# Ledger of designs, part 68: designed miniproteins, single chains, continued (5)

Each design is a single chain, and the fold is of that chain. pLDDT is the mean over its residues in the fold that is shown.

## One batch from the design tools (miniprotein)

Design m18504
Fold by ESMFold2-Fast:
Structure m18504 (fold): chain A 88 residues (1-88)
Amino acid sequence: SNQVGSNLQRGYDYGRQAYDHIRSGDRDGALKHIVDASRSFSDASQLDPSMDSQMNQAIDDLNRGIGDVDSTIRAIDITRDMYQQVQS
């Protein structure tokens, strides 16, 4: 679905922006983008339940990302893979 792809792309973009904010030490900026990414992933999951497991993992890893950069990187990688899978 184009809507699933759009929501996953938005989540991916927000996840990458969160990573950039974490790298610069801007925790407040990172948190805002993590919230936006989580919402976009949740919206995509509602449209395609087959991705629920991967989306829940990405959301969980993003929420841990403020204190753990590796978790943020994992979330971005999962989101990228989901986004590429939806692109036909």
Scores: mean pLDDT 68

Design m18505
Fold by ESMFold2-Fast:
Structure m18505 (fold): chain A 83 residues (1-83)
Amino acid sequence: IKIDKEGFEKLKELMETMDPKTVALWVGEALRLMADLKGKKREEVEELAKKFGISESEVVNLIAAGIALHKTDPSKTEGIIEF
């Protein structure tokens, strides 16, 4: 997963304006990511947490939000996050 500081701030702003359908997808994606958080996936989350100075749970929620946004409107995640 690739995301820079500008992408991180833009993603947080987009999370505040999600429609109910996108929020439902976000919750589902976050639960799936937490269930599978082991090995290299966990290491990737730990590195992003260190990079942005936030918790691993906050990183998981941000990645899940990016996935939900991409599934509902790919244009909103273009140049913000890569999976």
Scores: mean pLDDT 77

Design m18506
Fold by ESMFold2-Fast:
Structure m18506 (fold): chain A 70 residues (1-70)
Amino acid sequence: SLEEKIRLLEESAALSRAGIEALKAELEALKAAGIKLSPREQAVLEAAIALLQTALDFSEAKVEELRKEL
């Protein structure tokens, strides 16, 4: 059903949001501990955050679109 699709997208959005927060918290924890990431390690983590943000934005936009069709 359309309602089931919306629910799954909202769950996906919540997971993406949690992933972004977890990765940002890890970066800050490493920084606070004086652990310096290599440029490659930093780029990989930044890319992962950007990918999750893109997925979050898509899921939220799709939920709004589908809610108008209910």
Scores: mean pLDDT 86

Design m18507
Fold by ESMFold2-Fast:
Structure m18507 (fold): chain A 66 residues (1-66)
Amino acid sequence: SGIERDMEANREQDVKAAEELLKKAKESKNPSTRASYYVAAMLFAVASGDEETLKKVKEEIDKLEK
């Protein structure tokens, strides 16, 4: 159905967004900007429902000494 295709597409988009934001966070020179990208990455990871993506984002955030 169309809904199933849209759900899969949205999930894939959210995963890619989370991964892109993680990369931007790692390349960011400003701590505040870096934190903003990590927060955004976590939001998209949660929205994706992908456990591996969420785990990956959480592990990177943990490296911020939180």
Scores: mean pLDDT 77

Design m18508
Fold by ESMFold2-Fast:
Structure m18508 (fold): chain A 70 residues (1-70)
Amino acid sequence: MKLEEAKKEVEYVVRSLIASYKEGKISEEQAIRQLEGFVDTLAKIYGLSEEEKAKLKQEAIETLRKAVES
């Protein structure tokens, strides 16, 4: 299903951003900014609702923040 495919792509990008942050290539602020833009792009491609987009974005940012803070 389209939402599940979008979630998998977001999970992949979150992992890539976490790796880049831990390598010192990007800041937390830059990682969050890139993640937000990516979720917006996926929402357009998969035709997600505003509610689905907002929830996906929030969950992705929370996952990123928890990983970079640990």
Scores: mean pLDDT 83

Design m18509
Fold by ESMFold2-Fast:
Structure m18509 (fold): chain A 89 residues (1-89)
Amino acid sequence: MEEAEKLVEKAAELIEQKRYKEAIAYAEKALALDPNNAKAWLLLGEALLELKRYKEAIEAYQKALELSDKDSGIAIKAKENLEKAKEKL
């Protein structure tokens, strides 16, 4: 869905700008439209990790892994960040 992809792109842009709370809002809007969007789950996890919301970040990364191919860039990043978040608990 084009609308969900635009929200995902905005969330990624906001993370780059370190606007993590706004990035969460856009990632959540994308997931409301497309709950199986692995990239939106990855971005949600990244923003949550930066805000030190480690338990929620772990849940988001687990969803990104579930919804992506194991050898994809999304899966690799989600797995690395999942381990990083677990170390912070």
Scores: mean pLDDT 87

Design m18510
Fold by ESMFold2-Fast:
Structure m18510 (fold): chain A 73 residues (1-73)
Amino acid sequence: SEAEKLAEEAVRHAKEAADAYAAGDEEKAKEHLGKALEALKKALESKDPEEQKYVLEKAEEADKYIEAAVAEK
């Protein structure tokens, strides 16, 4: 579904943001973080219970990378 594809896109962008942040590329990290959050927001708009379960599971995966992308020492 569209929502499931958006959830997968959110995880992909979140991972790219975390990788960019670890590499010291703050601008690339911010760009991918923004894309991850936008995709996740759209995916969470689904009202199908089965899609919502999948989206929430992918959101938890994305959150791990998002935290890594915004982590400070």
Scores: mean pLDDT 80

Design m18511
Fold by ESMFold2-Fast:
Structure m18511 (fold): chain A 60 residues (1-60)
Amino acid sequence: EKEKLERELAFLEKAIKNTEEQIAVLEERNGPEERIKRYREALEWLKKSIEELKEKIKEL
């Protein structure tokens, strides 16, 4: 069970890094605001999901 949650955590951490890199590139290039907003919303959701998973792992 703990290993399953740790794998999920690793997957989400990778998704966060990819999303942060996309946001950084778009911001540096003054890219489309709507697209940056969507990535930021996805990033917040991913961060919340990771926080919840870390709490679950800590409880185990």
Scores: mean pLDDT 80

Design m18513
Fold by ESMFold2-Fast:
Structure m18513 (fold): chain A 58 residues (1-58)
Amino acid sequence: SMEELLERLRKEGRESVERLKEELDLSVQGISVAAKSISDGDREEGSKKVGELNEKAL
């Protein structure tokens, strides 16, 4: 039925959004750690961490 199709699409959409959110959350955590290192006065360490994040796969 149409209702069953819509329910399936909603479930698949939710799972895709949750997966993408997890990936984004990991990236944000990495950026936050790098920013904290810079704010703690270690610019060299912070720059290194930002470089490492840019080289990593999503």
Scores: mean pLDDT 68

Design m18514
Fold by ESMFold2-Fast:
Structure m18514 (fold): chain A 105 residues (1-105)
Amino acid sequence: MEEEDAAFYAEVARRAGLDLTPEQAKALWDEFVADARARGVRSLDELFDYLIEEGKKYGVEEEVKALVQEARDLAATATSREDVLDFYAHLFRAYKLIKEAKEKK
């Protein structure tokens, strides 16, 4: 992993409140993107809808909706690196929440 990518994933995981190495954070992101693409997701709006549908399926819909709404607001208005990092942190937190809920069945 390149140093710049490692720094990005480390900071996103930290902002999401996740105890992950940069390699683990990248693996989580790659898994999330692969799952979304397998469902035919082709746009950011479709990605948000995918997260909400998965959240509903595993009983964490309201928590995922809150995180997705924060990510939507940041995507519409973000102009700084800090906003971009917070955007990805909300997506990481939403996917991790869904994954944990799925594993607790």
Scores: mean pLDDT 81

Design m18515
Fold by ESMFold2-Fast:
Structure m18515 (fold): chain A 89 residues (1-89)
Amino acid sequence: MEELLRLAEEAARLATASSTHPDLQLQIDASMVLIGAAVMRLAARRLGYEELAEAIERGLRTPAEPSPEAVEEAKRKYKEARRLFEELE
């Protein structure tokens, strides 16, 4: 659980900042991670995983500095967080 919380918060944080990046492909990739994080937040609340929902919300409110590296890290961390979240069900 602790690793899932950390990965989900960081994925949301990195993707939120990078969604405004001037490179259109990076902006699309970051926006897709943001959509996934928002869906995971809603699912977490519905399933009673309040700590996970709160971690994602913190990430969305605390954007990192935008960069191509942030987008790639957001994609990687989101993929791992999604896998761990699916393992809870």
Scores: mean pLDDT 79

Design m18516
Fold by ESMFold2-Fast:
Formats: sequence, C-alpha cells, structure tokens
Structure m18516 (fold): chain A 55 residues (1-55)
Amino acid sequence: SMEDEIRALLSKLSAAQRQAVFDELSARYEAANYSLSPEETEALLRELVLRKLAE
C-alpha cells in the first residue's frame, strides 16, 4: 500500500531528516490553510521523503 511504501521510505531517513520532512509538510499544510486532501497530503509527503533521500 502507499502507506506501507511511505513508512518504508521514512525508515531510511535519520531522525533529523524525518523531523525536517514533517516540519516542511506542516509549513505547506499551514500555507494551504489546512485544505489539502488526504491524497494530496500523501503525495506531498512522498515527494518530500524522496527529495531527502536524493540529498
């Protein structure tokens, strides 16, 4: 499942990298006035994790 895929990707990040991903997700959620759908949130989280893994 996409949840399991995201969880597996998150497990490859350090604790500091995970915190940075969730901080950026939170900031984007606030910028969208908390109007992101669950599907948009999942897609964004996946994008942010993949960007961190590419660094």
Scores: mean pLDDT 80

Design m18517
Fold by ESMFold2-Fast:
Structure m18517 (fold): chain A 94 residues (1-94)
Amino acid sequence: SLDELREEITRALAEAIKAGENGDEEAVQRHIDRLGEAVRKYLELLRAEGKDLTDEEIDRMVRAAVNYARALAYQAGGDEEKAKELLDESARLS
């Protein structure tokens, strides 16, 4: 299931970027929500396997991943300034 979650994260990111290129804000949000859920499940499985992760750390990592994905979607749509703001926020959360 870790491999399946990695594939889902990769697909959700690719689809969010494509939606960003097309200016489809609703599709961007849908794929980013899907990515965030997959990242959360991935981190919860790592915790179940013995990785020491708190709920706060999981929430922070999910927010970092969501901000990174949103930044790439904005960059693909041509909004480089907003992409930079989200990348800086993602880096602070990591």
Scores: mean pLDDT 87

Design m18518
Fold by ESMFold2-Fast:
Structure m18518 (fold): chain A 86 residues (1-86)
Amino acid sequence: DEEIEKLVKEFEELHDEVLALAREILKKETDKEKILKAIGLELRAIGLRLDRELLLEKEKDKEKLIKKLKELIEELKELLEELKAI
């Protein structure tokens, strides 16, 4: 399915961007509150990846799968914006 493959790729690219930015923040930040926030956002991104894996394995309804993948992508975009605000 072309649409599902496209959404999975978009998720992977965003996930990689979130993890890369979190890693850069953790290397350069000295403020404890900012460090803890970056760690929390990184862990949430890892959780979203696990949710995606479970969704792909368990969801048999194509329409629901597409809707849920789009929701996970929006959550990753929110995490990326929160990281950029650090």
Scores: mean pLDDT 88

Design m18519
Fold by ESMFold2-Fast:
Structure m18519 (fold): chain A 88 residues (1-88)
Amino acid sequence: MEEEIERLKEEGRELLERAIEAVKNKDYEEAERLLEELGELLVKLGKLDYDPVKFTALGILLAAFGFALENKDYETALEILEQMREIL
């Protein structure tokens, strides 16, 4: 269980770094794909004994990231991704 949580956290960090680079490089189609991958990762973390405060915060931030992308607010999207990286 703990080993699976650590694996998912590392996968999440890699996805967040990829999403940050996608936004910085204006590859918004890649950012949208990574939003979906981050959502799937959070579903997996939610089924495990992960920190519930961190999980709730990451869920709220993921929703905010999706909203920022939809509204083409890429500065806010980048700040949200950096916050998610600090929490994970």
Scores: mean pLDDT 85

Design m18520
Fold by ESMFold2-Fast:
Structure m18520 (fold): chain A 64 residues (1-64)
Amino acid sequence: EKEKLKKELLELEIERGLLGIKLGILNIIIKREGPTEELLKEKKELEEKIEELDKKIKELREKL
């Protein structure tokens, strides 16, 4: 059981890290190009995905 939870946690942490990098790149684009509706929508979607992932990671850590 613990080994499955550890593997799942690692996979979620990797995915979270990748989304964080994408958000960082998007923030650089927004800073250079200015805040367009399209860029703000992409940022909101990424932030929402990151929040969901952070919640799942927290719940999984509490089970370990």
Scores: mean pLDDT 83

Design m18521
Fold by ESMFold2-Fast:
Structure m18521 (fold): chain A 74 residues (1-74)
Amino acid sequence: SDKELAEKKLKEAKEAVKKIEASKVATEEEKEEAKKLLEKAEEAYKAGNYKEAVKYATEVEILEGILEIREAVA
């Protein structure tokens, strides 16, 4: 179900934001972007727009992945 997937993705995005905030290689702009994307995901979820919530939550996870690669080569 779209709702169950959105709940799971939102939980994963919340953990991803914590990791991005703790990152030594993320810029302040990237940290703000992650927080804004999470806010958009939470807003979409509250509105019942589960597909939109998944999209924004996925964007947070993509940013986390980019930063993890950057950290590995730093």
Scores: mean pLDDT 87

Design m18522
Fold by ESMFold2-Fast:
Structure m18522 (fold): chain A 58 residues (1-58)
Amino acid sequence: MKENKLLYVVGKAVEAMLEGRPEEAEDVARQTGKEFGLSEEDIEKALRLAREALERNR
């Protein structure tokens, strides 16, 4: 349950980063994470996972 919410936030952050809006990615992740009731620690973890996913493709 929590893992699915976190992965959704990761996906949103990755999309924003790929669209050339890395600054917006953090805002999108924070807004979506708060909507799902995620802690700030979980939101930061989602942002870290999003960056790792992009590194894996580069």
Scores: mean pLDDT 76

Design m18523
Fold by ESMFold2-Fast:
Structure m18523 (fold): chain A 69 residues (1-69)
Amino acid sequence: SEEERRRLEEEIRRLEEEKKRLEEEIEKLKEEIEKNPDREKVIRLTGLSIRKIGLEFQIELLREKIKKL
């Protein structure tokens, strides 16, 4: 169970790092949209926002799994 906990914690760390990079990309894209709005950029921002929600959901599921160990 200690090895399983470590694996889950490592997976959470990887997802948190991915989320952080995604948040940085979202902020950069928001700044670009404010300076020069464009439909393609807005579509991309929407896709990144959906991806972020998916990552947050996965992280919470893994945290709940750890709590049950």
Scores: mean pLDDT 87

Design m18524
Fold by ESMFold2-Fast:
Structure m18524 (fold): chain A 68 residues (1-68)
Amino acid sequence: MSEEKKRIIEAETYVSFARIYLTLGEPEKAIEYAKKAIELAETIKDKEEAERIKKEAEEIIKEAEERL
């Protein structure tokens, strides 16, 4: 597996964790994992994949902040 593909999978995994924590009523943890996804997405060379991941993570952060 390439480093690029590994970063994409790791970022998508953090987005998944963020969604799970949001569903469980843990908005602070949801924000933590969503921020980790954004940080990894900044290192992804595939701009389309990076933008998709960042958008999903930003949507989770917005919803989580409404629950704080």
Scores: mean pLDDT 84

Design m18525
Fold by ESMFold2-Fast:
Structure m18525 (fold): chain A 104 residues (1-104)
Amino acid sequence: RPPARLVLSGRGVENLLKALKEAKPGDKYKITIKVYATDAPPGASLEEREAAARLIGEKTIEVDTSKETPEDILRKIVEAMEELAAPARDRVTEILGDVTIEKL
């Protein structure tokens, strides 16, 4: 079987990039990464996907913009999502990644 398709929430990415762009040197952020697994069929609505989706992993990381570049932060997020998704990649058809960012 091909590995499950990993889909990152576009809104989550846009919110993350906007927050990082607006960050001042020394700003600290809490980033929560949630990974969901689903076998929702093509064309399923967001509500149907949410109803069928199960949380398979969650990880929180803290980042300091004085020590890490936006590129470093994005790499950490991608690595965390891949790590959380790895146990399910051969078992489901779709994996949805969601990212939230909160200023500390």
Scores: mean pLDDT 74

Design m18526
Fold by ESMFold2-Fast:
Structure m18526 (fold): chain A 60 residues (1-60)
Amino acid sequence: MDPLEEAVRLIARMTGASPEEADELRKKALELIEKSNVSPKTKERLQAAIDAARAAAEAR
């Protein structure tokens, strides 16, 4: 699986994860995005998705 596709899947998993699991998934997703050669616009969208997923995971 290419790093970008894997990062997107990890971000999706964050939405239903515990806060601790979401933090681990976020860390992995950010590492995959950084090693993926994608446009700044794509990175911005992925960062917004990570922020939204993390907020959902933090909702108690």
Scores: mean pLDDT 78

Design m18527
Fold by ESMFold2-Fast:
Structure m18527 (fold): chain A 62 residues (1-62)
Amino acid sequence: MKEKVELQAEAALLILHAYLTVEDEEVKEKVIELAREAERAAEEGNLEKAKELLEEAKKLLE
């Protein structure tokens, strides 16, 4: 459904953002890991978990 696709797209954009803009290697790795976990959660249909993981990743980006 639309929510799943939107969450997967948001996760992909966060990964790109981390690669392009985050200089801190530890922060970059955490954002990428959280975004990848969010993508997996969305694929499994756990949209709530995906949203929580994306919010945590965004918080690390300030």
Scores: mean pLDDT 80

Design m18528
Fold by ESMFold2-Fast:
Structure m18528 (fold): chain A 65 residues (1-65)
Amino acid sequence: MDAAREAFKAEVVREATRLVNEGASPEDAARAALEAALRRAEAAGDEDAAALAREGLARVDASLA
């Protein structure tokens, strides 16, 4: 469980960092990376990955509130 969570975080961080380097704000980059991860997980029927993506999106929303 922890290893999968860490791998998920590393993937999201890498994608968000790439988007920031392309001119996105950190908040927009994090949201876009997590939304893309959620879409992929839902398309694949991967409920564990989808739950991690939803948790990440909730944390981004809380940080912006």
Scores: mean pLDDT 77

Design m18529
Fold by ESMFold2-Fast:
Formats: sequence, C-alpha cells, structure tokens
Structure m18529 (fold): chain A 79 residues (1-79)
Amino acid sequence: SPEELRREALRLVREAQTALENGDYEKAAQHYERAARVAEASGDRELAVFFYQMIADVYEKLGDKEKAEEYRKRAEELA
C-alpha cells in the first residue's frame, strides 16, 4: 500500500541520516535514492521531491556538482 511504502521510505531516511552522522556520504546517497524510488512508486510526489533534494545535498558535500545538479533538476520537474 502507499502508506506502507511511505513508512519504508521514512525508515530508509533514518538509515541515511545515520550514515551522514558517521560521515558515510556514499551510503547516505544510496539510502536516499532507495527512499526516493519508494516514494515515487507510492505516488507520493512531495516526499519524492524532498528525497531528491536530500540526494543533491549529499552529492554537493561529496563535491560531485554534476550529480547534485541532476538531482535538483529531478526535484524541480517532479514539484
């Protein structure tokens, strides 16, 4: 159900936040990417936009400006 998928996405966000606290930006990006896909599959456009913005932030911290811009554009297109 969309509600169950939303709960899964929020759990993945918690895992991403833990990875960020540990300085593991690559794992954080992977967890947020999974969360964004789950949000899209559930039809929760607003939640997917939020996660794509988080992925962009993570790639910016990694110094990957190209990936950061790609995910920002995905968030804008979905908004």
Scores: mean pLDDT 85

Design m18530
Fold by ESMFold2-Fast:
Formats: sequence, structure tokens, C-alpha cells
Structure m18530 (fold): chain A 65 residues (1-65)
Amino acid sequence: DKYLEEGKKYAEEGKFDEAIKKYEEAIKVNPNNYKAWKELGELYEAIGRLDEAKKYYEKAKEIKP
């Protein structure tokens, strides 16, 4: 998924707002994209938004328990 790959690249560069937008776009295109939900959870955890991170991890588990 191009959006997932671009999001990961932005996150590695420290461009967290751009990374979030790309992961959200990946989810918008495919809401069952487990990897996008997981990566978004990891990103929110990395920037200290633990409540958001937990919600995204829960969504990932719903898709791939």
C-alpha cells in the first residue's frame, strides 16, 4: 500500500503530522488494513498520545485478533 509506505517514511523522518495523514488515508481506502491501524497506534505511542494509541491498537486487534 503506497499510503502505508509513505506514512512509515514520514514517521522515520520525524514528520509525524504527514505520517498520520498517510496512515489515515490508507485506512480510508481500506478500513481493514490491519498494518495501517497498527502503525498509527505505534506512531501515537511514540508521540506520547497513549489514549489514542490504545484505541488504534484495539481497532487493529478487531481486524486481526
Scores: mean pLDDT 82

Design m18531
Fold by ESMFold2-Fast:
Structure m18531 (fold): chain A 96 residues (1-96)
Amino acid sequence: EEARREAEEHALRGEYLLNQGKYDEAIKEFERAIELVPEGEVAARAYHILGRAYFKKGDFEKAKEWYEKALEMYKDNPNLLYREAVRDLEEVKKKI
């Protein structure tokens, strides 16, 4: 599916930008990925990384919201990222 491929490309670009410390640009890329494919593994990963981007910006309330959305999506197909999202949610709760 073309939309899924395009969403994956945006997610990969977002991860690259996040690693460069370009949080606002990374957020835009992941928002675009979710806009194209709002459900499934790509969307769940994008929600999780959006949480991490907001956490790095110090917006712990938004980070918590995105982590909770990622966990809701992961509940139907848990993987390694599900456990990372749980840990990240616990960490952000300590900041609020």
Scores: mean pLDDT 79

Design m18532
Fold by ESMFold2-Fast:
Parts: sequence; structure tokens; C-alpha cells
Structure m18532 (fold): chain A 56 residues (1-56)
Amino acid sequence: GKPLPLSPEEAERLARGLELVRTGETVEEVAKGIGEVLNAIGDAIDRHLKALKEEI
């Protein structure tokens, strides 16, 4: 599928979260990476919905 339209900051946070999942050697590190990914996606969705509301 087509990736979400992320800001540079959101894309960097998503990339960092994925890197933590990829390189994490402990459950805590992997969980932290997943949290970063979910927060970045949530922020992107919230911003996109606010933009749509302002144009409609």
C-alpha cells in the first residue's frame, strides 16, 4: 500500500522506532520501538484528520 503522508519529524520517529525493533536485543527495547512507531502513526493520523476538517 501507499505509505502515509508523514512530516519529516514523524518519518524520522517512525524510522527510529523501526530501527529499535530491528536492533533491539531485549523485550523492553522492542516494546519501546513499537511505542515510537505507534505514536508517530497516531500523530500523523491526527494531523491529517485536522487538515481535512479545516478544508471541509
Scores: mean pLDDT 73

Design m18533
Fold by ESMFold2-Fast:
Structure m18533 (fold): chain A 78 residues (1-78)
Amino acid sequence: ALAVPSILGPAAAEAARAAVAGGVGGSATKDATDNRGQPVTVTATTLAETATSATVRVEYRGADGSVHSVTLVLPLVP
């Protein structure tokens, strides 16, 4: 199972798990709300996977058209 940090938030965690379940190249999108009540679209894509980790790109798209992304190496737990 993919271990996802709680600081990433529920929508990003769900998107990352769904993307990793699809294997390398898998992606998932979730709608979320930031801590200021603004709508955000979160998209996770699996870039690489090993026996112990998955490399996932998480992209956040705000309602104002702003985009930022982070690439994370997340542990896989048996």
Scores: mean pLDDT 74

Design m18534
Fold by ESMFold2-Fast:
Structure m18534 (fold): chain A 57 residues (1-57)
Amino acid sequence: LEKKAEEVADEIGKLIEQGAPKEEVEKKAKELAELLVKLGYSKEGAEKLAKALIEQN
């Protein structure tokens, strides 16, 4: 799960860097949030972390 979350986070970063459509970025962010919840994060915390990754770009 942790490795999968890292892979999804890396893919989100690449999509943002390449200027992919926001809907693709948001779809990947949702996948990351779901993985983070499985790792023990709260749903709100997971969504905030995924959103922060998008926001930094």
Scores: mean pLDDT 75

Design m18535
Fold by ESMFold2-Fast:
Structure m18535 (fold): chain A 81 residues (1-81)
Amino acid sequence: NLDKGISALLAGRYEEAAELFEKAVAEAPSAEGYAMLGLALLELGRYEEAREYAQKALALDPENELARAVLARVEEALAAA
């Protein structure tokens, strides 16, 4: 599901990507899975959920670059809204 989620994300299918990443983290929680889910949710404009999953990713791996980038983009989007 993580690999399928990445394929969907690259194709711009953000809703499909989010569903696939949700399945991936339900089956095997990981910093990468949570960070990818956060990214897909961010692209969908679901900022609160994107922030929660980016924070979950950072709780598992504080140095995860994708999770840090997602969190920064979410905070910027929320500050602008």
Scores: mean pLDDT 84

Design m18536
Fold by ESMFold2-Fast:
Structure m18536 (fold): chain A 64 residues (1-64)
Amino acid sequence: MPQISLDVYHLDDGDIVRLERIDGSDFILGSGSRNGQQVNLRLPRDLPDDEQIRLLLDRLRQHL
Protein backbone atom coordinates (compact mmCIF):
# COMPACT_ATOMS: atom_id res chain seq x y z
CA MET A 1 0.00 0.00 0.00
CA PRO A 2 1.49 3.37 -0.94
CA GLN A 3 2.29 5.71 1.95
CA ILE A 4 0.14 8.84 2.11
CA SER A 5 1.37 12.10 3.64
CA LEU A 6 -1.33 14.60 4.60
CA ASP A 7 -0.70 18.25 5.44
CA VAL A 8 -3.60 20.43 6.65
CA TYR A 9 -3.33 24.22 6.80
CA HIS A 10 -5.83 26.32 8.75
CA LEU A 11 -5.51 29.80 7.30
CA ASP A 12 -6.74 33.23 8.28
CA ASP A 13 -10.40 33.90 7.36
CA GLY A 14 -11.27 30.25 8.09
CA ASP A 15 -9.95 28.79 4.82
CA ILE A 16 -8.72 25.19 5.08
CA VAL A 17 -6.21 23.69 2.64
CA ARG A 18 -5.38 19.98 2.51
CA LEU A 19 -2.43 18.59 0.57
CA GLU A 20 -2.32 14.81 0.11
CA ARG A 21 0.93 13.30 -1.18
CA ILE A 22 0.85 9.68 -2.37
CA ASP A 23 4.14 7.81 -2.80
CA GLY A 24 4.84 7.06 -6.46
CA SER A 25 2.52 9.81 -7.74
CA ASP A 26 3.78 12.76 -9.82
CA PHE A 27 1.03 15.02 -8.44
CA ILE A 28 -0.42 16.14 -5.13
CA LEU A 29 -4.15 16.00 -4.43
CA GLY A 30 -5.04 19.45 -3.17
CA SER A 31 -8.35 20.40 -1.63
CA GLY A 32 -9.49 23.73 -0.23
CA SER A 33 -12.65 24.79 1.57
CA ARG A 34 -14.22 28.15 2.39
CA ASN A 35 -17.76 29.04 3.54
CA GLY A 36 -19.03 25.51 2.78
CA GLN A 37 -17.56 25.51 -0.75
CA GLN A 38 -14.82 23.04 -1.73
CA VAL A 39 -12.42 22.73 -4.65
CA ASN A 40 -10.17 19.82 -5.58
CA LEU A 41 -7.13 20.18 -7.80
CA ARG A 42 -4.23 18.01 -8.95
CA LEU A 43 -1.08 20.01 -8.29
CA PRO A 44 2.47 19.46 -9.61
CA ARG A 45 4.48 17.72 -6.87
CA ASP A 46 7.55 19.84 -7.62
CA LEU A 47 5.86 23.13 -6.64
CA PRO A 48 6.60 24.42 -3.11
CA ASP A 49 3.77 24.14 -0.58
CA ASP A 50 3.07 27.89 -0.47
CA GLU A 51 2.55 27.96 -4.26
CA GLN A 52 0.22 24.94 -4.05
CA ILE A 53 -1.78 26.65 -1.28
CA ARG A 54 -1.92 29.86 -3.34
CA LEU A 55 -3.32 27.99 -6.38
CA LEU A 56 -6.02 26.36 -4.24
CA LEU A 57 -6.96 29.69 -2.62
CA ASP A 58 -7.15 31.34 -6.06
CA ARG A 59 -9.54 28.58 -7.19
CA LEU A 60 -11.67 28.94 -4.04
CA ARG A 61 -11.96 32.70 -4.53
CA GLN A 62 -12.91 32.26 -8.22
CA HIS A 63 -15.69 29.77 -7.33
CA LEU A 64 -17.18 31.79 -4.45
Scores: mean pLDDT 72

Design m18537
Fold by ESMFold2-Fast:
Structure m18537 (fold): chain A 85 residues (1-85)
Amino acid sequence: MKYKAKVTIKYKNGYEVTVNAIVEVNEDGTTAKVKFLETGIEAEFKSLDGVPWSEVLETGKTVKATIKNLLDGTEIEAEVKIVKL
C-alpha cells in the first residue's frame, strides 16, 4: 500500500529533517520503500523491534529504524516518524 506522507528523520547526533515522500509498505509490514519527492532518491526503511509501519502511519508515533540508500547501499540508524498527508 502506498501513502503520501511527511517523514521526519532524527539522527543520532540530534539533527532532524522533515521531507515529503511516497511510502510503500512491503508485505512483511516492517519494511517500507520510501521515495523522497524533492530528490527522487529511494531508500529502504526497516522498522526495528517489530513495529509495523501501518501502526506508525496511523498513530504518528516515533520508531527506531534502519535507513538504507538504494543507490549506494549506505545504511544508518535513526528515529523515524511518518504522518500521512
Scores: mean pLDDT 83

Design m18538
Fold by ESMFold2-Fast:
Structure m18538 (fold): chain A 69 residues (1-69)
Amino acid sequence: SVEVTEEQIKELIEEDKKKAEELGLSPEELRLLEAIANGDAEEAARLAEELDGPEAGELAAKLARWIKE
């Protein structure tokens, strides 16, 4: 069977999202995690930059690209 790393990461984030909701993470932080899981580098960079500035945006974009490829 073919294994998709992106799917594994999405499942982990879905599990962490449930835990994060119990911990009271913000909707913006949850959206960032979802963008990274989806491999949407532009959206991940935009959301991370809004939350934590340009360095966070660059890191989030790298993570999203790594997940996608």
Scores: mean pLDDT 70

Design m18539
Fold by ESMFold2-Fast:
Structure m18539 (fold): chain A 66 residues (1-66)
Amino acid sequence: EAIDYATRIAQAVADGNREEAKRLVEEAVEKGLISPEDGERILAMLDAGADPVTVAFAAASALLKG
């Protein structure tokens, strides 16, 4: 499931669908796949307009650590 979320988040950010990316990060935190700390950081990056590659990498790293 962690790999599935990493793929879905990467697709959402690649498509420019920032709101879907935020929703997926929040859902991954709720499911315990991403720590609340990492989730908050990734959401802040999305809010700051970080590039899709940076966001996708951060999300994948957070998901694959757990």
Scores: mean pLDDT 79

Design m18540
Fold by ESMFold2-Fast:
Structure m18540 (fold): chain A 68 residues (1-68)
Amino acid sequence: MKPIEVPATEEERQATIERIRELAKDHPKLQKRLDEAVERGASFIDLAALELAAAVYKVMDEKEKRRK
């Protein structure tokens, strides 16, 4: 069997892309970055970094919104 240390399976890669898309739905710049990365054929590592960035932006945005 193939090692699963990094999700190399296309199905798992697709699931990661969908998760990032949902996290970034409130941030159009992140959605654009995801779209460009996918079109570029970004590796899973690149997608994982983008997922982390999306999560951070979500937290930061929530802090800003609670002020107003």
Scores: mean pLDDT 70

